# Ledger of designs, part 23: designed miniproteins, single chains, continued (5)

Each design is a single chain, and the fold is of that chain. pLDDT is the mean over its residues in the fold that is shown.

## One batch from the design tools (miniprotein)

Design m16816
Fold by ESMFold2-Fast:
Structure m16816 (fold): chain A 94 residues (1-94)
Amino acid sequence: SYLEEGNELLKQGKYEEALELYKKALEEDPNNAEAWNNLGEVLFNLGLLDEAEEYYRKALELDPNYKEAWRNLAAVLATKHEFEEAREYEEKAR
């Protein structure tokens, strides 16, 4: 699937190629929380922190129990120096 191919490229650090595959995965299923989360991770690695935050929040809107998305949101907020929110969301990931 596009999601699985995107995940493999993300692991290899091929962020631009992973981005294109995650976009295709979301064209097929816009309610795929994993695809939104992993797209956010690509954007975080590219330094696009505001877009990464937006897409992690989208993943959590679809699946509020998605612990990895809470951890990723906490990490992007800490990078933006939003330390109080980052700590709160890290607790939600447990």
Scores: mean pLDDT 89

Design m16817
Fold by ESMFold2-Fast:
Structure m16817 (fold): chain A 62 residues (1-62)
Amino acid sequence: SEIEKQLEEYKKLSEEEQKELIKELSKEVKPGDELLILSLAYAGESAESYKEILEERKEELK
């Protein structure tokens, strides 16, 4: 599936690149982006880190 391919690419990234990807997704949220973020968290990544990055972006948009 598309999500499976996204997870494979995500695993190839460094920690910094992974954080940057999540920041980019949270900045320009499109239909389906939340599913990608949830899938990354479900794959064993820390959901806390993703939520904090998303909340930081939301605060800047206020």
Scores: mean pLDDT 58

Design m16818
Fold by ESMFold2-Fast:
Structure m16818 (fold): chain A 66 residues (1-66)
Amino acid sequence: MLKKAAEEAVAAMLPEAEKLKEENTKETMEKLYEKVLELYEKLTGDKELVEKLKAEEAKARAELAA
């Protein structure tokens, strides 16, 4: 059930999101983003979208470093 899996994923991330707001650290944000991508792939099975999101992130990082 996609809805229940999404609710479970959100509930699991709520404590992490709260910690992220409290500490405002880049490493915490990066870990959260990684978990979100993994959960999205698991929930949707859309590997194409996950690959695209990973490519977008890599591109953004490269542009930021330039």
Scores: mean pLDDT 66

Design m16819
Fold by ESMFold2-Fast:
Structure m16819 (fold): chain A 60 residues (1-60)
Amino acid sequence: SAEEAADVARAAAEDALEAGASEETILKRVREGAREAGYSEEEIEAAVAGAKEGIEEAKK
């Protein structure tokens, strides 16, 4: 689901940023990975939004 895609991407993005990955690289890979996995456009958008939230949370 879109909600699950967002939740998974948020947690993964937070971990990746803490591990030293750049914000640009994280967002690109989340979008590409979701599309390759066969996610719907709604789920891809949700995953990218979740990743952005994870990045912002890690910065606090």
Scores: mean pLDDT 81

Design m16820
Fold by ESMFold2-Fast:
Structure m16820 (fold): chain A 80 residues (1-80)
Amino acid sequence: MSEETKKWIEEVLEKGKKKLEELKKDPNASEEEIEKLEKKLEEFEKKWEELEKAYENNAPIEEIAKLGEEVLKLAKELLE
C-alpha cells in the first residue's frame, strides 16, 4: 500500500477526531450523535486494518476493491 494512501487515512482520522472533540464541546449535541460518530471512527479503523491485511495477503482484486469502497464510504461519512 502506498505512503500517499496512508497519509490520506491519517488525515481522515485526524479530521474525524477533531469533529468528535467539537461535537463533545457543543451543548446542543446529543449523546446519541457523539456515540454514532465514535462508532463510525472505530468502524473506519477496523475496515482500514482489513484493507491493509488484504493487500499483505495478496487477496483477489475484487475483495480489495470492495474493502476500498467501504473505507471510502466511511471516510465520506466521517468528513461530512
Scores: mean pLDDT 79

Design m16821
Fold by ESMFold2-Fast:
Structure m16821 (fold): chain A 107 residues (1-107)
Amino acid sequence: MLSLEEIKKILLESINEQLAKYNLPKVVKIEFGKDEEDNNTLLIKLTFEDGTEHTVTVKLEGKDIILTYGDKKKVITADKEYESIQEFLSEEENLRLLGKAIAELLK
């Protein structure tokens, strides 16, 4: 089972691999926040090497993982139903998909 620090590391590596392909600044820190109104909503705060901070909202709705950043939206449709966003994040392949989606959303 992946630790929180391993989850953050895999996600950071996946985001930065995709951002490098876009010639965009890399992320140096990831912080997770909780939405108090929705237990299936995760706030991902990204700190970039230039000191700028951006927050992506990730929501689990049935089989869909919905990412939002400002007016931008991306949906990942999962192969199976997850009981929680934490279960989705427990799989390395899902973290890599999430990281790519975040980088595409920030482009």
Scores: mean pLDDT 82

Design m16822
Fold by ESMFold2-Fast:
Structure m16822 (fold): chain A 107 residues (1-107)
Amino acid sequence: AAAAVERVAEAEFTAGGRPVRVVIYRVTRADGRTSAVAVVFDAETGVLLAAASAPLDADASGSGTGGGLTVEVRAERLPDGRTRVVATVRDSNGNEVARVEVVLPAP
């Protein structure tokens, strides 16, 4: 099935002395279902380190670990039909090293 992919937010941060980027994508499937996907990659090499996804049709979260980092993406439905998406990146000690938030329009 064809999917539409839109980059909705990003941030750059430093982890272990290296530049790292987190990007939030909105993915729309052919059936109209949407998900938020948070991807963490090395900003110098482009190597994918970690990824997580959460559906946007309910309050939901997902997590993924890689490259010594953990990414969590959380989706929260707002009373006005919009969805707040928060991606949090933690190091191997559990310290928050990046946080990216975006509010997406109602589907």
Scores: mean pLDDT 82

Design m16823
Fold by ESMFold2-Fast:
Order: structure tokens, then C-alpha cells, then sequence
Structure m16823 (fold): chain A 71 residues (1-71)
């Protein structure tokens, strides 16, 4: 549960960073995915050519789901 709470907090911070600094937030979102899901998943997400808003929404939804699992 502690690991899931940390992941949720990190994902939420990345989503907020995308709102304030989209270029930096996008980079940190890809680093988050590589860190927790692996390089292959991060590369596939990058290849999809998702917008900053789409990546932000994915990170917000991940944070929400991780928070629920950590409870």
C-alpha cells in the first residue's frame, strides 16, 4: 500500500507539472512510465503521438486508480 501511495503522489505531481510546464511534464510522464511500467511501455506511449492534454488525463486517471488501490 505504501508503494502504491508513492506512485499515486508521483503521478499526480506529473499531471500538475503538465498543466504548468507541458514540455517538462511530458518528459517526466515518460520517465514515470519507464520507471514503473518499463521502457517498452514508455516507448509505445511516445510512438502514439499523444497530446500534452491526453498524457495529463492519463496521469490523473492513474493517480486516481492508484489512490483507490492504496486505500
Amino acid sequence: SERLRRMAEEAREVAELIRRDPEKGRKEALEFLEKYEGKEVAEEIEKLGLSDEEIRRIMEELARLLEQKAA
Scores: mean pLDDT 81

Design m16825
Fold by ESMFold2-Fast:
Structure m16825 (fold): chain A 88 residues (1-88)
Amino acid sequence: MRRATASVTATYRRPDGTPVTVTATGVAVLRPDGRLELEATARDQDGRVLARLSLREGEEVEFDPSVPEHAQSVALDALRRAREKLEG
């Protein structure tokens, strides 16, 4: 079994000028049977979960429409980096 973890942090500004820092942690796991499993969790600066993803190989990413765009972006970037690290 192979496993890789990657983290991405980005800071966004709300319309009122308030900075929001989002940190996403991506995990990629290659199982002994050859299945690829991908997980990502995005949290704000207060530790609140903004987005969670759990995907198998061949599945498309689907976010709930309530998930902020900036949290979606950071979660996807963390997932991509974890997968690249697993393949390197």
Scores: mean pLDDT 76

Design m16826
Fold by ESMFold2-Fast:
Formats: sequence, structure tokens, C-alpha cells
Structure m16826 (fold): chain A 57 residues (1-57)
Amino acid sequence: SRKASLQAAGDIWEVGASASEMLARRAEEQGKLELAEELRRAAEEARRVSKELYERV
């Protein structure tokens, strides 16, 4: 169903956000601060997309 597809898409974006946050932490631990900031921004955008998809369910 359309609602199930939107829920699944939201879940995928949420997983992507969590993965980006984990990679950002590892980059920060390695002193790659610019990469860490880029990954944190990617995570924030992914969470925004996930929220918008969930709001359509």
C-alpha cells in the first residue's frame, strides 16, 4: 500500500541518518572535523526527510 511504502521509505532515511551520525563521530575521533560536520548535516537532512515521510502516513 502507499502508506506502507511511505513508512518503509521513512525507516530507510532514519537508518541513513543514524549511520551518518556514527560515521561523523568516527571522523571526529580521527580529527577529520570538516568531514564530521558534513556528515552531521547529512544526518540532519535525512531526519528531516524521514519526518516528512512519516507525516504523510
Scores: mean pLDDT 85

Design m16827
Fold by ESMFold2-Fast:
Structure m16827 (fold): chain A 61 residues (1-61)
Amino acid sequence: SKEELWREVEEALLIMQAALAKRAGDNKTAAEWYRKLADVLEGFDPERAEQYRKEAEELEK
């Protein structure tokens, strides 16, 4: 559906933002992007959402 396509685009953009922040050494900002990504995935793929929340927690340690 159109909603699914938009979610895929949003997911890709959030992944790109997290990758850019991580490459810049800004782990705090990267963690914030991973948390947003987890929120987007919560209703669609809860297992992947949990994985990204875990990644964010690791970046904040």
Scores: mean pLDDT 84

Design m16828
Fold by ESMFold2-Fast:
Structure m16828 (fold): chain A 60 residues (1-60)
Amino acid sequence: MKGLYRALADVPKTIPTMLELKKGDIVEVLREVDEHWALVRSLKTGEEGYVPKGMLERIE
């Protein structure tokens, strides 16, 4: 799953370790954590956090 991904929808920050995303935001996936979560870095803000893998689409 490592690479550049786009957010398919808005992702709210519901826990402190999550990253808030808006639909269309580009992130770098740093690591898969489990079957549901990935650790990503926002290219817009440089912030890192966890997001649901199902909300991401690979762009390259």
Scores: mean pLDDT 80

Design m16829
Fold by ESMFold2-Fast:
Structure m16829 (fold): chain A 62 residues (1-62)
Amino acid sequence: GAAAAEAAARAARAGDGVAAGLYSAGKTQHGGDPELGERAGRIAAAGGDPEEAARLSRQAAA
């Protein structure tokens, strides 16, 4: 991604503090959430935020 896209992804992350907390807790409890990968795929397909989609996909795979 471009620097502008990365900056946008960070701004979105700040606004998604609640969501970040929720899936972080889920990862601790079950070692990951497979739905994060599906959500990432849908976001990528919609073209909304490819950087965030890639990040969620990476976390789901890890």
Scores: mean pLDDT 49

Design m16830
Fold by ESMFold2-Fast:
Structure m16830 (fold): chain A 97 residues (1-97)
Amino acid sequence: SELEEIAERLRELLIELAAAVVAAAVGDPEAEARIAEAAERMVELLERAAELLEEKYPEKAEELRRLAERIRADPRDLATAEEAVKLLEEAAKEEKE
């Protein structure tokens, strides 16, 4: 399903974001741009997932939008990014039943 594909891509982006945050901590000059790019891609995918879930699971759609806002505000908050990935992975699993 499209939700499963989005969840897989978000997991990959979380790994990229985590690597970029570590690179920034050791002074990599390219790391700021990589953090911004990974976070923006995650936000776009979370907003798309929220659209797909809005009719059947409006509360989950709103939580995904809220997490997207938090990622945009603080892209270095890996815990928030991980919460978003886990929530979408759970939603994708529920749609398969």
Scores: mean pLDDT 86

Design m16831
Fold by ESMFold2-Fast:
Structure m16831 (fold): chain A 62 residues (1-62)
Amino acid sequence: MLSVEEVAELLRRHSDEEIEAALAKEVGSEEVARRSVKEAKERIKRGEEPNPVVKRILATLK
């Protein structure tokens, strides 16, 4: 599974639209996906682990 540093790098390399689209397919809601990306970014800024679903989706975008 991705480290906090690897998640931060993937969030920087991929557009918000790309990550949100991938998440929306998994969770079935664009609004939930957008909120989840925002929450993941805030958690990473605090050095905290993001939601496991976000980590899984980012791993598929490598």
Scores: mean pLDDT 78

Design m16832
Fold by ESMFold2-Fast:
Structure m16832 (fold): chain A 90 residues (1-90)
Amino acid sequence: PVEPDRTVEIEPEEFETLKELTILILRELGVATEEEIEEIRNAKTLAEANRLVRRIMDRAGLGLSSMSDVVAYALLDPELRARIEEFLNR
C-alpha cells in the first residue's frame, strides 16, 4: 500500500532500523536522556527524528545533523562499528 510517487526518504523497515541504531549509539555516547531517546523512538518521520538528533548533537558539540550522520560517526569507532555490523546481520 505504499505509492511509488511518495517522497519518502527511507523505507519504513530501514527507518525503524536507523532509529534503533541511532538510539544504541546515543546511549553509548551518553549524550541523550531517556526522555529524548523515547522521543526519537516515537518519531513518525525521518525529518522529525533528524530534528531531535540535531538538537541533541548541537548540545553535545558534535555537529551531527541526522540519524545517518550519527551512524556514520559511530562507524569511525572500531567497537561501535563491530556492534552495528552485528546488529545489521541479525
Scores: mean pLDDT 75

Design m16833
Fold by ESMFold2-Fast:
Structure m16833 (fold): chain A 60 residues (1-60)
Amino acid sequence: MLTLEDLKEILTYAGASEKEIKEVLEKAKKVGVGEALAEFAVKNPEKREKLQEKANEIFE
């Protein structure tokens, strides 16, 4: 299962700003890492491929 540290790494790799990373991490504390990541991917479809690429690397 993804940790907050994994989430930060995935977001950084996808090109999320420091502000976006902080907002998603705060959301993850309330709704969980997976849900916060999914919502970010829906709002940022241009970053979705890189988000998935880094998530797959962490799960391998």
Scores: mean pLDDT 81

Design m16834
Fold by ESMFold2-Fast:
Structure m16834 (fold): chain A 94 residues (1-94)
Amino acid sequence: SAEELYEKLYLGEYLGKSREEIEKEVEKYKKLIEEDPNNAKAWYNLGKALRALEKYEEAIEYYQKALELDPNNEEAKENLALSKAELLKKEAEE
């Protein structure tokens, strides 16, 4: 269906993962950041997991942190822009 195709394009690597599995990844990456706050990849992956949970404000914050550490992460730039658009859409769909 069109919804399944949208979910595949939107969720990417989180397609078919439960909310609980994604929340476990959030906790995993939070621990990695506590151990190494300069781990740009962990900040980026935390942002991706939060975006999959539709926690767009938090996702935006963590993508910004990832880009402070690694300004050349084009995927983080794209996902930041998409998360900002998704936040605006979510607020408009009240």
Scores: mean pLDDT 79

Design m16835
Fold by ESMFold2-Fast:
Structure m16835 (fold): chain A 69 residues (1-69)
Amino acid sequence: SELEKLKLEIETEASMAIMLAWVMGDKEGVEEAVKLEKEGIEYAEKGDLEGAKEKLEKIKKLRKELLEK
């Protein structure tokens, strides 16, 4: 389903961002990634797919920013 796929994408992208931030010693990055994952999953579970997609894009942007540091 679209919901299951979106939740999996959020979890996967968030896990990568959390691992990157943790390895880099970026505590704020870890906290932000965890927060965005929680918010994204909550939106998806409420059926707000657009809200969930917005959080997914923020996680992807955070991961990109972490790689550019």
Scores: mean pLDDT 85

Design m16836
Fold by ESMFold2-Fast:
Structure m16836 (fold): chain A 119 residues (1-119)
Amino acid sequence: MTRTLLISLVTDGDLAALAEAARRAAAELLTAQARGEYDYAGVGIADDPELAEEYARRMAEAEAAGDYEGLVETFLESLRLAGVPEEVLEEIRRRVAQVARPNAASLMLVAAEVLEGRV
């Protein structure tokens, strides 16, 4: 039975609050992954709850398909909609490019670390 974990984060562009939420989401994903609690995961981040949920689903679908480029682009588009500045998105993209076979947990960990360095 395929198990999917979806996390929706709602933010209005407060980078400090987003950094804290991203760290908690990364911890949740890494813990669940270590326990084998899901097969695929997605995280949606937006200023609108329905949009955040939609991006979480799109991200999980990309991960399930092995579409690593689609996974990364969906994640970065979600962060842009959440008000993350382009220079911060570019740093996240650069760090993720060094991760072999990125997934929701690794993307959230990178995002948390980059955001924490900017607040």
Scores: mean pLDDT 84

Design m16837
Fold by ESMFold2-Fast:
Structure m16837 (fold): chain A 68 residues (1-68)
Amino acid sequence: SLQELADTILEFGKKALERGDYELAISAYKAALSLDPNNKEAWKNLGIAYRKLGKFDEADKYFKKAEE
């Protein structure tokens, strides 16, 4: 199912974020959100990844999405 695929990609993104692979984490979270745009945790983690890269304006944008 699309939900199972989204969950698998999200888990992959979390592992990438944990090991400091922020660009890969961003790509994975964006892919997961294209399948499940209502996942607030994924929006928040996307913001965290951008913040880790020093991209604060992008991070703020995605943190706002997590609060919607």
Scores: mean pLDDT 87

Design m16838
Fold by ESMFold2-Fast:
Structure m16838 (fold): chain A 70 residues (1-70)
Amino acid sequence: KQQQIDDDILVALTEIAAAVALIAYKRGVSPEEAIEFIRRVTERLLAMATSPQTKAEIRRIAEDAIERIK
C-alpha cells in the first residue's frame, strides 16, 4: 500500500509539473525553459520511482507535454 501510494503520488506530481509547464508556455515562457523544467522535474521523480510501470508512465506524461510545447 505504501509503494502504491508513492507511485500514485509520483505520477500525479508529473502531471502537475507538465500542466504548470504548459500553462507557463502559454503565458509567454520560452519553449526551451518550459521543456527544461519538465525534464528537470521528471529526472527527480524517475530517481524516486522503483516500478518499471511507474517510470514508463512518468516518461509518457513528460514526453507528451514536451511534444505539445514543440
Scores: mean pLDDT 82

Design m16839
Fold by ESMFold2-Fast:
Structure m16839 (fold): chain A 103 residues (1-103)
Amino acid sequence: SVKITTPKELKVKEGETATINATFSKDVGTKVSWYKQKEGELPELLVKDLKVVNADSRISASGSGTNFSLTIKNVKKEDEATYYVAAPSDKGWTLSPGTKLTI
């Protein structure tokens, strides 16, 4: 099984850059995906296999091996959400506990 360590909470000011770092207990390659979950809404896929899906130019993802990051530049109130990272495991997929971003 793969374990994922992420910050529980991240607080930034509007207009700043938010970076959520994820550390995996094992090398997961590049099949790392990031999700945005707003309260009362379905999870939104932001990044698939380190590629930004339908996000604006403020969002980027990077990483290799065991260390990965999601970066949101010029953060806005609509970016407040819980962010999850997921990667393949021997039993399907492993999802992080989530990082609550507040502004």
Scores: mean pLDDT 84

Design m16840
Fold by ESMFold2-Fast:
Structure m16840 (fold): chain A 80 residues (1-80)
Amino acid sequence: SEMEELEREEERLIEELRAAAEAGDREAAERAAEELGRLAERGVRLLAERGEIAPEEVEELSRRARERVRAEAEKLLAAA
């Protein structure tokens, strides 16, 4: 399913982000976070297609998802 594909991709990108942060590779961590943000946007759109969220909320929820991923990446980098 599309959701299972998103979950598998998310796991891979989270692993890449953790490895990059642990290594102190800010550029690699930022790239992984950017891809995770795009993946989160795809998840929000999928939820809208399923009628689980209103279409007018997609932009706001996508923005929040991107912000949360970026904040998490910064926390991991700061901890390394």
Scores: mean pLDDT 82

Design m16841
Fold by ESMFold2-Fast:
Structure m16841 (fold): chain A 56 residues (1-56)
Amino acid sequence: SLADELYERYLARARGKSAEEADREAAGLATDLLQAGFSPEEAERLARKVLEEAGA
């Protein structure tokens, strides 16, 4: 799905980055999801998952 593709892309960008850089990638994912028509709740959930999985 588009959400899974965006999640995987932003997760890959966030991995091994500083917490500040990972936060920016997570925010970028949330913005792209909202622009694609996903709910704020789903966008926030996936953004939080990026931070958790990236180790930030």
Scores: mean pLDDT 85

Design m16842
Fold by ESMFold2-Fast:
Structure m16842 (fold): chain A 66 residues (1-66)
Amino acid sequence: MKLTDEQIAKISELLKEAGEKNPEISDLDLARVYHLLLEGRIDEALALLEELGLKEVAEKIREILS
């Protein structure tokens, strides 16, 4: 699935805010989530967010992609 520029912008902002609020989470893990989403590997990206303790961020991304 190809993400729109608006969806990419919203997701980028959410991941940036998640990193700023959760400094214990690695920038590499957040970058991996972002790249999985760009590759259309949505389920894997959302599962990784939930594993990182970012379940609320995962739900917001699901809403953006709906």
Scores: mean pLDDT 81

Design m16843
Fold by ESMFold2-Fast:
Structure m16843 (fold): chain A 63 residues (1-63)
Amino acid sequence: DDKKKKVELRKKIEELSSEMGDFLLKAIEEAEKSSPEQAKKLLEEAKEKIKEISEEIRKIREE
């Protein structure tokens, strides 16, 4: 089971990393087209989302 668990954990890390990248890319692209205030808000929201995903990845790695 350890190998299956490690495979699933790596898969989840890869999925979370992909989601984080997509979210960040969209936030940057939208920010470039938005007002400075809206752009700042979008980037702050992206930063918080990245922190959440990074924390999940860290917990997974600490298994």
Scores: mean pLDDT 75

Design m16844
Fold by ESMFold2-Fast:
Structure m16844 (fold): chain A 84 residues (1-84)
Amino acid sequence: SGEELREELLRAAEENGGVIPAEEAAELIRRYLEEQGGPEEGRALAEAARDVGARNGGRLDRETARALAEAATVVAAAVREQLA
């Protein structure tokens, strides 16, 4: 669920001193969306997370991670509607 993704991202940030490695965030987002039936959407949002990270020394702050979790939840809902 989107809540589980948010919890995973925040846990990863806590383990890494309050910032999450962009590659770790990207993999969590990709896996979440793949499980929701959107592997291509997962790859696209994971690439977006990596691109944001590249501008920030390879890391995302908590606000960015939270925003990406919310975006992934919205994308998951859209994917499920497309599959209906």
Scores: mean pLDDT 81

Design m16845
Fold by ESMFold2-Fast:
Structure m16845 (fold): chain A 80 residues (1-80)
Amino acid sequence: SHMVERALELIDEAHALLVELERRLRAERGPSSVRHRLIFLEAQVTMLEMKLHVSGSISEAELAELERILAEIRRLGAEV
């Protein structure tokens, strides 16, 4: 249960950061390479969210993947 709750928190944070980064990239006419990478990261978050919804559970490996994705979103935010 704690892992599922943590995963939902990470997914919510990832969505919030992705929305803010896309807004900033549009305003600043940021590089298409960063925009393309954000699209892939959003797709990865969506896939993990879908797996969680279908299975009702999350593995340690999947939780670690969410942490990795969130760290990458934060790194991209620092470059924008």
Scores: mean pLDDT 84

Design m16846
Fold by ESMFold2-Fast:
Structure m16846 (fold): chain A 93 residues (1-93)
Amino acid sequence: MPVAPITVKAFADGEEVASGTGDTTAEALKAAAEAARAAVEAAPGKEVRVVAKDANGEVLAEGGGAGSGDGAGLASAVLAGIGAALEAAMKTA
């Protein structure tokens, strides 16, 4: 199982713009949601990347995309990818 806390960092055009932590999958997903929205809002039209790691530094999930569409749509797509990957990682770890 991944070791809490799970740290989530969001990058816009390669620069860290937001971060958060969670002790559970639900808290990590909430942190990822907030970080993804902050990254999209900070750099409209830029590449956005979100990475979730456990306390040991293992990458549990990552997702991202280019901001060529609606910012809210991009954030939702990144969150859906992160959510699915985090759930899968926590089931297999």
Scores: mean pLDDT 69

Design m16847
Fold by ESMFold2-Fast:
Structure m16847 (fold): chain A 61 residues (1-61)
Amino acid sequence: DDAEKSAAAAKAAAERGDAAAASTGVYQNGLHGDREKGLAGARAGQAGDAAAASEGAVQSA
């Protein structure tokens, strides 16, 4: 199923993006003093992407 292949690719991309986002988040918090809202927003976006990938894989099982 193409959905399974797409889900796996999306998961890998999200994991790579997470590493980059972590370094950016630390830098931004040091300079701007962002609240949990900023971090929660970035994490929610990544969680949504990962959840969509997981749902596709489970649906095909």
Scores: mean pLDDT 55

Design m16848
Fold by ESMFold2-Fast:
Structure m16848 (fold): chain A 55 residues (1-55)
Amino acid sequence: MKLSDEALDQIIKAVKEKNITVEELAEALGISPEDLEKQVKEKYGKTLEEIRKES
């Protein structure tokens, strides 16, 4: 299932705030953490861990 660009932007904000884990975000969205990572990489060209390190 594809997430909207708006949903992906909200996920990036949550990860940068360190308020919610990637696993919790994926569960809340009804997808696997692997699917979430794939969609983030498709849009941003980076994994969530790489985005975290640059913030």
Scores: mean pLDDT 74

Design m16849
Fold by ESMFold2-Fast:
Structure m16849 (fold): chain A 90 residues (1-90)
Amino acid sequence: LTPQQKFLLEAQNKILEFQQKLDDLYMRVKEKGYVSEEEREELEKLLEEVKKAKEEFLKKAEQINLPEEDKKALLETIDKLIEMIEKLIE
């Protein structure tokens, strides 16, 4: 694997972990019809983790000259994840 391919796979795996956590939280909220304080705390922690990962992805992408198309796709995916978490916290 090239450094770019390795980074992209690691980043995609990290995003899948975030998506799984969000899906679990979303299902709990949907089943109950409201967001509890415990779920709000979990969502806020997840949001912080995702935002931190975005910063780390941007820094690494620049260091390894990640292709612009791959960088754009990665950022679009993580930004959608952030939007979904923020909307659920509302």
Scores: mean pLDDT 86

Design m16850
Fold by ESMFold2-Fast:
Structure m16850 (fold): chain A 97 residues (1-97)
Amino acid sequence: SEEEFQRELDAAVYELAVATYRAIARSKLSPEEQARIDALSEEERDLWLGRYLAKQDPEAARRVAENLRKLAELFAGVDPETAQRYRRLAEEVERAA
């Protein structure tokens, strides 16, 4: 449906924004630090990068948290587990900022 297509498009935009900020944060790390976080699970890596970003650039971290909350809203009725994960990540990033 058109509504499903719009949801997927919105999700892709918000996910790309979050991924872009995480990639920029990762690029500022030493090769040793990059190897260390790459050894973490996806969830642990996302959380670590979010906390790192909050310390280095609180404004960028707030934008990441905002996009994560929008993702949580989009998935709330479709995939509640994924929605809760995004909400938890947003709250953790906001606490670190």
Scores: mean pLDDT 84

Design m16851
Fold by ESMFold2-Fast:
Structure m16851 (fold): chain A 66 residues (1-66)
Amino acid sequence: SAEAEAYGRRAREAAREAGLSEEVAEQAKGTAMAYASVGRDDLAEEVIEAARRGDEERVRELSLQA
């Protein structure tokens, strides 16, 4: 959906701005989109906040639970 894609773009941009690798940025994008696609906007926002903080471990943890 357009909403899920928007969450994904926000997460990827946040990760890039925080200086995380492109691999982590793409992981954040996919994870935020996955959560938004099942109505877990709260977790999609958590992915964005973790990426914004540069918290690679939290992004990875959220990705494994998606």
Scores: mean pLDDT 88

Design m16852
Fold by ESMFold2-Fast:
Order: C-alpha cells, then structure tokens, then sequence
Structure m16852 (fold): chain A 88 residues (1-88)
C-alpha cells in the first residue's frame, strides 16, 4: 500500500522548520520520500510518501510520521494548519 500525506505548517522560521522536518521524517520506517518546502514567510508545505505491506503497518507509519511532525513543529514554535491523505 502507498499513500501521500500532505501537511501545511505555520512556523516563524519556515526554512529551518522545513530542513528539520525532512531530516526527522527521512528516519521514519515506511517513509520512501519526503519534501518540505518554505512556500511563504511563515508557511511550510510537507509531502511524505509512505509505503507499507498492509493497513496496520500503514497506520503505524502514519502515527510515527505525525508524532515526528508534531515534535519538530513544537520545537520550532509552529503549528499544523492543514492535512490531506491520498493514494500514491
């Protein structure tokens, strides 16, 4: 199974937040690709591709991705403002 998770993050330092998100998410099992880009003066767009053998493994990878995003975003004084999940 493969999905793409797209998140929008507001942060006071979007470039540093984007780099930290790419580094953190690249270490999550099941993540096959990560792109995080500063798209505005306080806005980061994050796209994460996740592959898993089954729905249980996919759920575990999604939970780990969201936990990693929340930790990085909190460390940078930011917040998640939008999220979308789609098939890859």
Amino acid sequence: MAVVLTLTVEAPDPEATARALEAALSRVPGVTAVRAEAVGPTTVRVEVEIEAADEAALRASLDAVLAAVEAVVAAHGGRITAGELRPA
Scores: mean pLDDT 86

